# Designed miniproteins, single chains, continued (5), part 28

Each design is a single chain, and the fold is of that chain. pLDDT is the mean over its residues in the fold that is shown.

## One batch from the design tools (miniprotein)

Design m17001
Fold by ESMFold2-Fast:
Structure m17001 (fold): chain A 74 residues (1-74)
Amino acid sequence: EEEERLERAAKAAEVIGKTFNQPEVGKKIAELIRNNDFEGVDKLIAELEAAGKTDLALGIRGAIVYGRHPPAFA
């Protein structure tokens, strides 16, 4: 389900935020993902990149991709 994919992406974003010691950023992005507000997510990622937080921004992009297209286990 779409809701399940959004929840996976949101949780992955929270984990990335904690990994970069920016849990509030991860939480904010997770809330946007849960609300299906990917325009807001893209905007916030662009702001992170502009602020020089490129590794965090890349991690969040990866979390969204992972949540939407997780690896399948047999």
Scores: mean pLDDT 76

Design m17002
Fold by ESMFold2-Fast:
Structure m17002 (fold): chain A 75 residues (1-75)
Amino acid sequence: MGSEEEIEEARRLLEEAERLLERAEAEEDPEEARRLAEEALEKAMEALRIASEKELILRAIGLALRAIGLLFELS
């Protein structure tokens, strides 16, 4: 299992990714929405790299797939 600090960092990254995705989905400008979704994907992938808890790993995968789906729609 990861350190307490790594768990806290993973949670923070996931919260940031979710916030960015919510903003991307609400954004009217497709270019800005794409930027927000790309940033959300980066945060989710970072969380996935450091996450050792099953719940955090699944959440990171879910957010990454959601970001990829949005980026595909915006392409």
Scores: mean pLDDT 84

Design m17003
Fold by ESMFold2-Fast:
Structure m17003 (fold): chain A 72 residues (1-72)
Amino acid sequence: SLLEKLKSLKSMEEQIKFLEEVIDNATEDQYDELREAIKYLATQAKSMEELKKIRDLGKKLNEKFGIKPLKV
């Protein structure tokens, strides 16, 4: 699965790069799985810089599928 493959990667940089590539080629059916993977990475962030990069992944995913976050 996507999440298992993500967890097999040894560095945050590799995990971010992997998700960027998956998002670029993703279909709408993968949205929930990708959202969960991004949330998982956010819990693993060790710095504000890493958290910002992960947040940008979430923004990219939402923009690709036209999904807007809830206002609350």
Scores: mean pLDDT 78

Design m17004
Fold by ESMFold2-Fast:
Structure m17004 (fold): chain A 55 residues (1-55)
Amino acid sequence: SEIDELERQALRLYIELAEAGDSEAVAAFLARAKSMVGRSDEEREALLREMIAEL
């Protein structure tokens, strides 16, 4: 599904940020990921797109 693809892209971005040692960017990414708890698939898709686009 499209959300599965977006989650894979977000995970790849997370790994890149972690490997770069950017602790502030990693913390910001995790905060956004936490904001997805309890949200609809449509809201999670929108948040994932936003997170990916901000790179």
Scores: mean pLDDT 78

Design m17005
Fold by ESMFold2-Fast:
Structure m17005 (fold): chain A 74 residues (1-74)
Amino acid sequence: EKEIKEEIEKLEERIERLKKEIEELEKEIEELRDATSREGILRLIALELRKIGLEIELRLLEEKLEKLKEELEK
């Protein structure tokens, strides 16, 4: 049980870091949302794809966290 609690804490820290990265990307995307140049649009697409990748990773970590919490509760 102690080891599960330590793993939960590690996952929560990783989840918080990913949420911060996603927030940073959302701010960058918001700043570029009025971009009408080809270069601006390509940069926006690249940031959106990166955000999707981080959101998938976040979902997987959140699922793992839920499973560990269930294990802790029995």
Scores: mean pLDDT 80

Design m17006
Fold by ESMFold2-Fast:
Structure m17006 (fold): chain A 69 residues (1-69)
Amino acid sequence: SEAERLLLEGEILESLGRMAYTLGDLELAEKLFEEAIRLYREAEELGHPEARERLRRAEELLEEVRKKK
């Protein structure tokens, strides 16, 4: 479904964001987590049952990145 595709795209970007964070690229990590959050919000609007939990987790990751800047 469309919602599943958006969730998977968000998961890919979140994974890339975590990788950027580990490498110390905080600006790239922030952008990737912001894009993942956007995709998860769209998946939630389309009714994906896992989107809310993924969204909350990505928001926590974004906050962590911002605290290190």
Scores: mean pLDDT 89

Design m17007
Fold by ESMFold2-Fast:
Structure m17007 (fold): chain A 116 residues (1-116)
Amino acid sequence: AVSLTESGGGTVAVGGSVTLSSKASGFDFSKSLVSWWRQAPGELPQLVASISGDGKKVYYGEEVKGRATISVDKAANTAYLDLKNLEKSDTATYYNVATSSDGRLAFGEGTQLTVV
């Protein structure tokens, strides 16, 4: 079976930093478009960042540009999202989503970040 297991959420102070991680099983991040999405209560899902499997194409959403770094550890098959200078508006459930070159989709259950 395919699974993404997310971790690294929790309660963090304004101005702090966090590293969110997602470990893939049955799915290869090096051959996938890997993205982080977030959803705050009552809001639409927002794309935070994405990276191509070769690492050549990277995107950051305007709300996090300059504060976010997306990366993939191919050997560990783990994706990371580093967020710094956290704001209360960063409070959301963060989801890791991966799309393979043949169009198969994998996603995790999410990790909750609360900025206080």
Scores: mean pLDDT 86

Design m17008
Fold by ESMFold2-Fast:
Structure m17008 (fold): chain A 97 residues (1-97)
Amino acid sequence: LPPVDPTLAELFAKGQIVFLPLRVPVGARVYIDGKLFGTVIASGEGVPPADSPFDIGPGPWSAVLLAKPLEPGKKYKFEVLDGRGEVVASGEFTVKE
């Protein structure tokens, strides 16, 4: 379970927040390389609010709070599972350096 004490801006700076270009329910579990790694903390569509610390473009998005930072420059495979354990989204992403 990811820590909840730090602010969202601090978690983003630590690389513990990752954005997926898809909309997934808040609370959905995120698996990376087959391991439970994070939880969806926010999702939406369009541009984030003007005061958002998030640099994501228009379209469907989900913010994932990770249990620990991912390694910059590395490519990861992710799967998002619903409350029944079914895969509702999957893909690959590269962590920016």
Scores: mean pLDDT 66

Design m17009
Fold by ESMFold2-Fast:
Structure m17009 (fold): chain A 61 residues (1-61)
Amino acid sequence: MEELLKEADELLEKAASYFRQGKRDEAVKLILKAAHKYLEAGVSPEEVARRIRETLAAAGV
């Protein structure tokens, strides 16, 4: 389960980088993959949404 959380975090970081590069479609796909991995790891939908919002806000999106 810890491996899924690490993979999800890495996908969110890549998504933030892609948004900064203007690659919005690729960034959205990575966000969806990260959300799926968080849910598989037992993270609540509310917590997943919060993590995504915080990461995108920090990236200036």
Scores: mean pLDDT 80

Design m17010
Fold by ESMFold2-Fast:
Structure m17010 (fold): chain A 60 residues (1-60)
Amino acid sequence: SEERERALKVLREIIDGATDDPEQRERLLKVAEEAIDNGDSLEAIAQRVAKEIERIRKQQ
């Protein structure tokens, strides 16, 4: 849907700011897409993505 695609564009922008690794970006986008498809709230989606980003940064 158009709304889903717009939400993913915003999330991609955030993800791209958090990591330069294209494989990590792809993984984070998949997490966001799954949460959107599950009907999670925007807050829950943001928290899940942020948690994965933090995990990645701590390992670098």
Scores: mean pLDDT 76

Design m17011
Fold by ESMFold2-Fast:
Structure m17011 (fold): chain A 82 residues (1-82)
Amino acid sequence: SELERLVVSAESAKNINQVGEDFSREKKEEYEKKAKEAEKKDKKKAEELEKKAKLMEESYRRSRESREKTEERERELRELLE
């Protein structure tokens, strides 16, 4: 069934976006921790790490939005299969 193939494709897209969301969240936390550690030793390095954390926050937000959209699409397609 074409609908069954579309469901599998939507599920795969959702899973890929979820991986992106998790990666961005993990990297944000890593950069925030490193920034705190660097704060007392090297202010410039701390500022660079804070900028990287901010970029990961933006990446996380975009991945989350994409995941939510693909999750909605999977739900719609599964409903049509019924």
Scores: mean pLDDT 83

Design m17012
Fold by ESMFold2-Fast:
Structure m17012 (fold): chain A 84 residues (1-84)
Amino acid sequence: MAELEAAAREAARAAGVPELADAAIALLRAAEEAGDEETVALAREALRALAAGDVERAGELVSEALARASPELRERFGLLLAAL
């Protein structure tokens, strides 16, 4: 997972959207803590999409996950994102 996160960060930085990698990582951490398996799957797909250079798909997956997320998961996501 650390290798995937590093690859996603590098690809996002090269594409001019480093914040998208941070968002996907924060989302994955928040979802794992909450036991939200669907959001974990979406966050992992977003990181793989970023690592593959598919910025548009990664953004769609992060947006979909946040739209479906509980208010508690969104609050935890925001706290984790601020710590990155």
Scores: mean pLDDT 84

Design m17013
Fold by ESMFold2-Fast:
Structure m17013 (fold): chain A 73 residues (1-73)
Amino acid sequence: SLATALSAEAEGKRAPTVETAVRSYIEAGELFFELGRYEEAIRAYEAALKLDPENERAKRNLERARKALEESK
């Protein structure tokens, strides 16, 4: 619907609450990555990207975690 499209265009749902959640997920993923818990890191980064698909830090960290997990096999 046009109303839904207009709402998405207005703010992309980047309210302060969403920003805080995204940051928390990225921090959790980064901690899991440092602990070698790559599957948990991937889940945390994916959660961040569901809230903010354009987040470069989450995308970069997700790619790095996926490569590390594959190298572990």
Scores: mean pLDDT 75

Design m17014
Fold by ESMFold2-Fast:
Structure m17014 (fold): chain A 78 residues (1-78)
Amino acid sequence: HMSLEELARKMYQALVDKDFEKLEEILREAGERFGVPQEELDRYLAELKKAIEAGDFDRAVQILNDFIQRLREAEAAK
């Protein structure tokens, strides 16, 4: 199984490559594996999409960092 660190690298790579379909796929897979509620995952995806559509790369990176931290917290709670 893919480590959280490997998932994080793939998320950043998809964002840099502007492969937003792949980025969404990775976020959904990570959210499901680490037990992030679907409603919360959908909020992260919606905020990320807004930042990307606005061309706000700094905001998109911040949202992605917040999501990765959320995954780390979910893992630590086990």
Scores: mean pLDDT 81

Design m17015
Fold by ESMFold2-Fast:
Structure m17015 (fold): chain A 73 residues (1-73)
Amino acid sequence: SNAEEVLKNLSESERNLLTILSSLVHNQSIEKLLEGKTLEEVRELIEELIEKAKELLREVVEEGLKRSEELKK
């Protein structure tokens, strides 16, 4: 599959990072995230996900904590 070919051409570090980011940010498998994407698009996605994950993790953690407190009422 296209996802397999892309994964094969990524470094181990890039694959590990993508696995972590895909489950954390998109809540979907890396294979599904990579489907239909070229190597260039995947590298752009990794860069975008890193920047987005830095902001979204902070926001999601803050929001998650507030919501968790609300749900415990």
Scores: mean pLDDT 68

Design m17016
Fold by ESMFold2-Fast:
Structure m17016 (fold): chain A 75 residues (1-75)
Amino acid sequence: SIEELHQKLLETIGEILRLIGEIFDLEKKLEEAKKAGDEEKAKELEEKIKELEERMEELKKEMDEIEAKLNELKA
């Protein structure tokens, strides 16, 4: 059970890191769109970034719950 929770924690961390990378790439594209004056593209990118940030927040909450369970099993 500790090993299973640890594996799930690593998988969740991996997904969070993937989302961080994707958000970083989108933020770079957003900066480029804003410099080009492409307001419609900028808005689309801002909406996509917001969706990924919300998903990341959900995953961070799941990570906290896994860590809490691991701490309970260690106690």
Scores: mean pLDDT 84

Design m17017
Fold by ESMFold2-Fast:
Structure m17017 (fold): chain A 66 residues (1-66)
Amino acid sequence: SEAEEYFEKGKELAKEGKYEEAIEYYDKAIELDPDFAEAYANKGEVLEKLGDLASAALYRRKAAAL
């Protein structure tokens, strides 16, 4: 699906250390599939890498609730 394609692009960007761009693609994936638990989880991981621990915890909890 297009959501999965955006998710994979986000993962590639995160591996390259392009964390803000990775978040943009995870957000595109979530917009297309609001139940995409892995996109929320991976966004949380990237937010933690950026030092936003509060938002990271929130997105990890969103992933767990799906």
Scores: mean pLDDT 89

Design m17018
Fold by ESMFold2-Fast:
Structure m17018 (fold): chain A 71 residues (1-71)
Amino acid sequence: MEEVEELRREADRLVENLEGIKELRDVAEQMRRDAERTVEEARKMDPETVRRAAESARGAAEVAEAVRKAA
């Protein structure tokens, strides 16, 4: 599903931005593992639910990017 690929891209973007924040590197590593699991679970979900999850991940990635730039 295209929605699962979008979720994966937004999750990767979130993790990459968190990895750029020195204090959050351990959190970023944990989230990378959780993101792989979430993407596999998402393949079993309906596309609308996956799309909403991708929107949430995108919002979180934008916040993480802003924090990384401010640090």
Scores: mean pLDDT 72

Design m17019
Fold by ESMFold2-Fast:
Parts: structure tokens; sequence; C-alpha cells
Structure m17019 (fold): chain A 55 residues (1-55)
């Protein structure tokens, strides 16, 4: 995973922990730009982050 992907995923994780809806949306859009709108990969990564936060 690239350093840029890791940074965006960490931002997403923090936004979810803080219940920051705008931060979550912004992080997802950054991830879409990095991954070229690969929705399947984005969905997989978002699910993994949510599962880590909920544990």
Amino acid sequence: MSPLEKEVLEKLKQAIKNKDADGVVKAVYELMRILGFDFDKIAELVRKVVEEVEK
C-alpha cells in the first residue's frame, strides 16, 4: 500500500472515531481519486477501517 493511501486511510479512521461525517466523506473522495474510482477496492478498504474502529 502506498504512503499516500495509508495517510488517507488513517484520516478516515480518525474521522470515524470522531463521528466527523464531513471528514469521512472527504477521506472517501481522496481515496477515490488515488484509486481511480475503483469502487470495489474502496468498499473493501472502508469496511476494514470500520471493522478496526468497532473492535
Scores: mean pLDDT 77

Design m17020
Fold by ESMFold2-Fast:
Structure m17020 (fold): chain A 86 residues (1-86)
Amino acid sequence: DREILEEIKKLVEEALRYLRAGDTEKAIELVEKAIELAKKISDESLRFQVTLLLRAALRRIREGDVEGAILTLEQTIKLIERKLEE
């Protein structure tokens, strides 16, 4: 799972950069790629939490809640970092 988690983190960090730059279309594309990778996480609890957060962020971007989406993606990164530390 380490490689999958590291790849998801990179996609989420890139999505955050595009959101902060005002490119919501690119951010959506990257979050959708992160969701597809998250489905491959073997830890059932972590898979559920990561996919839930990423889907919530995607909804917020589409609804124009960019600030809420940024917060949700940052929470996703913190969750992944905690797991990578173990």
Scores: mean pLDDT 87

Design m17021
Fold by ESMFold2-Fast:
Structure m17021 (fold): chain A 74 residues (1-74)
Amino acid sequence: KEIEERAEKLAKEIIEAAEKEGYKLSEEAKKKILEIAKRVSEIHLEAQKNPSEELREEYRRLGEEVAELLEKHK
């Protein structure tokens, strides 16, 4: 599935970047990052078809959630 493949790639990039910065991510944190990446990928596809302010706001909230998750793993 295009969403699964995109999400796995995005999650891997986020996890690798965080680990290079010295964050020690738990398996739970990695799973949550993958879940967020899946939703982000869905938003990207939906926004290409029907862009909306609601999708933009959700995208921003997901970015904040990733930042909060990383803060907990300093």
Scores: mean pLDDT 79

Design m17022
Fold by ESMFold2-Fast:
Structure m17022 (fold): chain A 67 residues (1-67)
Amino acid sequence: LKEAIELLEEAIRAAEEGDLERAKELAAKALELAGFPKEWADYVKSLSLEELKEMAREYKKLLEGLL
């Protein structure tokens, strides 16, 4: 869970830098580590840069609430 939160933080930073592919890779890995189904990796790949930033911030907040 902690590692998933760290990866979401990195995904947010990559997205803010405009590195969409890096942000997608990090976000998909974070959700996988958090126990989300493998289909979420495909969902993450379909997101725009803005959608990805919003998703990563929201899920980071949710995972922090589970600690």
Scores: mean pLDDT 78

Design m17024
Fold by ESMFold2-Fast:
Structure m17024 (fold): chain A 107 residues (1-107)
Amino acid sequence: MKRFTIGVRVEQIDENKYRVTVTVLDEDGNVVAREEKIVEAPSLEDAYAEGVKRGAQLALEAGADEIRFVAPKGNEKVRKALEEAGFEIVKEVPLDADTELVTARKK
């Protein structure tokens, strides 16, 4: 099973414009893919979910069977983004009051 870690960073640059940086790491911590995009989104949550979807797509292209990433708790947009990218959430582990470690597998 190929397991990758996805990092998503979102920075607001204008009212509805966000810089989204996506990094995909293999099991050894090597960067497999990295992408930066300016996205138009109505909120930070929407921009973050778009970054998660793109990271999942990049991981699939690199042959991932499983992905892990840190996500805001209760963001249903992240679940939808993962499902649209062809993944299913299999585990969620609380890290703090606001964040959780999400594990998703290829459908």
Scores: mean pLDDT 81

Design m17025
Fold by ESMFold2-Fast:
Structure m17025 (fold): chain A 73 residues (1-73)
Amino acid sequence: SEIDEAMARIMMGVGNILIKKGKYEEAIELYKRAIEVAPSLAAEALRNMAIAYEKAGDLEKAKEYLEKAREAE
């Protein structure tokens, strides 16, 4: 629903703030919750998770989640 998508976008916005603060693992958990709330936003959330993994130095997971994001489009 539009309400679920709005809630998921708020979660993603908080995740983006956590990325700016260097709290990559907390941001990833919020992006995962956003996908659970609004699966329609999965591609965007998975792409943001890939960026978070890359910034955290987990290049294997960054590659995995970027591929998942492409599949979700």
Scores: mean pLDDT 88

Design m17026
Fold by ESMFold2-Fast:
Structure m17026 (fold): chain A 88 residues (1-88)
Amino acid sequence: SEEEIKEAFRKVVSDFLKGVQAITEKAFALKKAGVPLEEIKKQIREDYEKLKEDVINKMKEAGIPQEKIDELLKTLDEYLEWQLKVLE
């Protein structure tokens, strides 16, 4: 049970990091294509909201404690803020 929760958490974290990488790659591709910065920032925020929803749902289904969900969501918010700054 506890090991199953830990494995589920590791999988969610792995999927989350892949999601962040995909959003990052998309953002740089849009920047290279000459898309306006404000449009890219809006797209990043929308993609992060979808990623947050997916992560919350998967963690709740896996029985991961709320404290761990909150920690990962905070990390996701920090990645979003960093990514928005790097695009400036």
Scores: mean pLDDT 83

Design m17027
Fold by ESMFold2-Fast:
Structure m17027 (fold): chain A 64 residues (1-64)
Amino acid sequence: SEVRQFLEEAGKKIKEEDPEFDRAALTLYFDPTDAAAWRALARVLERHGHPELAARARELADSL
């Protein structure tokens, strides 16, 4: 699915050693409509220097 592909791409970029990433990704695997989890993922991606992926995560949160 598009959600899983996005999460896999994000994980490769930040190497998933971030526990906030792991928590948000796990939440989204079970509930991709959790806007709060998408926003948490966006914050993690921004922190790791991936603003374009962060923007996409926020767009997904806003489209729910």
Scores: mean pLDDT 79

Design m17028
Fold by ESMFold2-Fast:
Structure m17028 (fold): chain A 104 residues (1-104)
Amino acid sequence: DPKKIAELLRKLAEKLEEKGIEIPEETYKAIEALEEGKYEKAIELAESQGDTQNVVGRLVLLAAKSVTADPETRETLADLVVALASSAGEEEIGKQLAELILNA
């Protein structure tokens, strides 16, 4: 469900901003593209961030790539989502994102 994934990614971005982590405008544009089902654009926007790519941008990339992935690859992407979110102190949001990715 791209709308629920986008909602969780925005909530994560807001929580990280509350902790003093800057989330670039390009990351929010990538979330919007993902919500609209524009997965190729979401991947392009997330990959274009380079040295400014944050945890949320990386999670957008993993979520967008999961849509066309086989079940085994999708499970690996879900595990990476939990690991990345946990590295930012947001394991529970990571688990919720992983569940949405596995049931995509």
Scores: mean pLDDT 81

Design m17029
Fold by ESMFold2-Fast:
Structure m17029 (fold): chain A 66 residues (1-66)
Amino acid sequence: MKPSEEEIELVLNHIKNPSKTATLDYPVFRQRGESDRELAERIYHELLNIFGDLSNIDKIRFVVLP
């Protein structure tokens, strides 16, 4: 399912400013030519596949690697 603008912004905000409750480091390799929005959409789909929803996003600290 396509993420909403609010869901993309939520993911982007957690990438830039992880929650103080974040306890799980989640390494993410940026794809070549990938924009911040495209990265956020890809992470959104990964989170849905792993956790089923975005309810655990506040527990995740995204570590973006080149």
Scores: mean pLDDT 78

Design m17030
Fold by ESMFold2-Fast:
Structure m17030 (fold): chain A 99 residues (1-99)
Amino acid sequence: GSAEVEFTVEKDGKYSVLAVNFGDAEVKVTVYDENGNLLGEATVKPGQLAVITFDAKKGEKLTVRAEVDSGKATVRVAVYRMENGRIELVGSGEVEVEA
């Protein structure tokens, strides 16, 4: 199964999605825009984290999707903008995903 978190880009720049898998199932994390363009993806193993970095423009609506093929996982997602070595939290969420 899958679960999604949406966020709107408030400022042009470089963004990172941090995904942490607290479950026992492997999770595929995908970031895409409102037109379905793939911005990045990562596979997050149980007890691990992954970072997906991409460029985005003000006004874009982006979706972070977490998917599992078997079992159950709890994934925490944090979205932040990176500028000159400074990190600003843009949004966060926790999703439970079941096959």
Scores: mean pLDDT 83

Design m17031
Fold by ESMFold2-Fast:
Structure m17031 (fold): chain A 67 residues (1-67)
Amino acid sequence: MEMTIVDKETNIGKKVEVESDEPETIRKAVEELLGKPAEITDERIVGNLKVYTIKAGDKEYLAIVEL
């Protein structure tokens, strides 16, 4: 499935493929893409979208998965 990672400061997004919408799968995919430890700080479902708020270093990101 497709995940979009958005930098909350710059609004720049990147798309990557993930095997599931499970929190640990999403966290690991973000960590691998950014090259730094990632922590999920919030999880929401908005319609058909699952949205994670992720902290990596001093920055926040959104990880968005379409269900």
Scores: mean pLDDT 82

Design m17033
Fold by ESMFold2-Fast:
Structure m17033 (fold): chain A 83 residues (1-83)
Amino acid sequence: MEEKKEEIKKAIEALKNGDPETQLQALRYLLRLIDENPEEAVKAIKEYGGLEVIEKLLTSKDPEVQEAARELLEKIREVGPEA
Protein backbone atom coordinates (compact mmCIF):
# COMPACT_ATOMS: atom_id res chain seq x y z
CA MET A 1 0.00 0.00 0.00
CA GLU A 2 2.71 2.55 -0.94
CA GLU A 3 0.26 4.82 -2.76
CA LYS A 4 -2.41 4.43 -0.05
CA LYS A 5 0.10 5.36 2.68
CA GLU A 6 0.95 8.62 0.91
CA GLU A 7 -2.77 9.34 0.41
CA ILE A 8 -3.42 8.71 4.13
CA LYS A 9 -0.53 11.04 5.04
CA LYS A 10 -1.97 13.75 2.75
CA ALA A 11 -5.45 13.26 4.24
CA ILE A 12 -4.07 13.74 7.77
CA GLU A 13 -2.30 16.94 6.64
CA ALA A 14 -5.61 18.12 5.15
CA LEU A 15 -7.30 17.50 8.52
CA LYS A 16 -4.62 19.63 10.27
CA ASN A 17 -4.44 22.54 7.83
CA GLY A 18 -7.55 22.44 5.62
CA ASP A 19 -10.79 24.36 5.72
CA PRO A 20 -14.01 22.51 6.74
CA GLU A 21 -14.76 21.38 3.17
CA THR A 22 -11.23 19.97 2.73
CA GLN A 23 -11.43 18.32 6.18
CA LEU A 24 -14.76 16.69 5.23
CA GLN A 25 -13.24 15.27 2.02
CA ALA A 26 -10.26 13.90 3.97
CA LEU A 27 -12.50 12.36 6.68
CA ARG A 28 -14.70 10.71 4.04
CA TYR A 29 -11.63 9.39 2.24
CA LEU A 30 -10.28 7.84 5.46
CA LEU A 31 -13.72 6.32 6.22
CA ARG A 32 -13.69 4.66 2.77
CA LEU A 33 -10.16 3.32 3.31
CA ILE A 34 -11.15 1.73 6.63
CA ASP A 35 -14.15 0.13 4.91
CA GLU A 36 -11.87 -1.32 2.18
CA ASN A 37 -8.78 -2.27 4.26
CA PRO A 38 -9.63 -1.79 7.95
CA GLU A 39 -6.49 -3.02 9.74
CA GLU A 40 -3.92 -1.50 7.37
CA ALA A 41 -5.77 1.83 7.11
CA VAL A 42 -6.07 2.19 10.90
CA LYS A 43 -2.38 1.28 11.37
CA ALA A 44 -1.35 4.01 8.91
CA ILE A 45 -3.69 6.59 10.51
CA LYS A 46 -2.16 5.84 13.93
CA GLU A 47 1.40 5.83 12.54
CA TYR A 48 0.97 9.31 11.02
CA GLY A 49 -0.60 10.82 14.16
CA GLY A 50 -4.12 10.88 12.75
CA LEU A 51 -5.90 9.88 15.97
CA GLU A 52 -4.97 13.13 17.77
CA VAL A 53 -5.92 15.23 14.72
CA ILE A 54 -9.29 13.48 14.26
CA GLU A 55 -10.05 13.87 17.99
CA LYS A 56 -9.45 17.65 17.70
CA LEU A 57 -12.05 17.76 14.91
CA LEU A 58 -14.73 16.68 17.40
CA THR A 59 -14.60 20.35 18.53
CA SER A 60 -14.79 21.75 14.97
CA LYS A 61 -17.15 24.67 14.32
CA ASP A 62 -18.56 22.72 11.35
CA PRO A 63 -21.23 20.18 12.43
CA GLU A 64 -20.58 17.92 9.41
CA VAL A 65 -16.86 17.78 10.25
CA GLN A 66 -17.69 16.95 13.90
CA GLU A 67 -20.06 14.14 12.79
CA ALA A 68 -17.63 12.65 10.26
CA ALA A 69 -14.79 12.76 12.83
CA ARG A 70 -17.01 10.94 15.33
CA GLU A 71 -17.88 8.26 12.75
CA LEU A 72 -14.21 7.82 11.85
CA LEU A 73 -13.17 7.42 15.51
CA GLU A 74 -15.91 4.84 16.09
CA LYS A 75 -14.72 2.82 13.06
CA ILE A 76 -11.13 2.99 14.31
CA ARG A 77 -12.26 1.66 17.72
CA GLU A 78 -14.22 -1.17 16.05
CA VAL A 79 -11.13 -2.31 14.11
CA GLY A 80 -9.34 -2.53 17.47
CA PRO A 81 -6.01 -1.67 19.09
CA GLU A 82 -4.05 -4.27 17.07
CA ALA A 83 -4.63 -2.38 13.81
Scores: mean pLDDT 80

Design m17034
Fold by ESMFold2-Fast:
Structure m17034 (fold): chain A 78 residues (1-78)
Amino acid sequence: DERAAEVERLAREAVQLANESFDAYEKGDKEKAEELARRYNETLRRLAEVMGADPPEPLSFEEVVASAKRRRAIDAAG
């Protein structure tokens, strides 16, 4: 249904934004990395709204990058 599709879309968008933020950080584009991290936090807030849940506390830029790095390490190992 429409809500389930929106949840799946936002979840995929959040993962993509976190990965793109990490890529920008690795390339030395700090401004782009910070913008993508901000968009990641906004996507999580919107996802929570669609699910009827309380929004999570916004992650810092460093936390978003660390999270993406951890996820990539897990994905590469598994």
Scores: mean pLDDT 80

Design m17035
Fold by ESMFold2-Fast:
Structure m17035 (fold): chain A 70 residues (1-70)
Amino acid sequence: GSVEEAKEMVEESIKDTKKKIEEGELTAEQVEYYVELLRELAKKAPPEVKKVLEEGVKELEALAKKLKAE
C-alpha cells in the first residue's frame, strides 16, 4: 500500500544520502538541511514511516557531527 511504498522510498533516500556522505559528496550543512526536512516530514507521517524518518535523523545527525569535526 501507499504507506509501505512511502516507507521504502524514505529508507532508500536515507541509504543514498548516507552513501553520498561516505563518498564525500555532501557537506555538513547539506546533511543538516536534509535532517531538518526529515524532521518536518516525521511530524506529518504515519507511525511506520515516522519510525524510519526518526531513525534516519539520528544516523544522519551523527554523520553531520563527524563531518564538522574534519
Scores: mean pLDDT 81

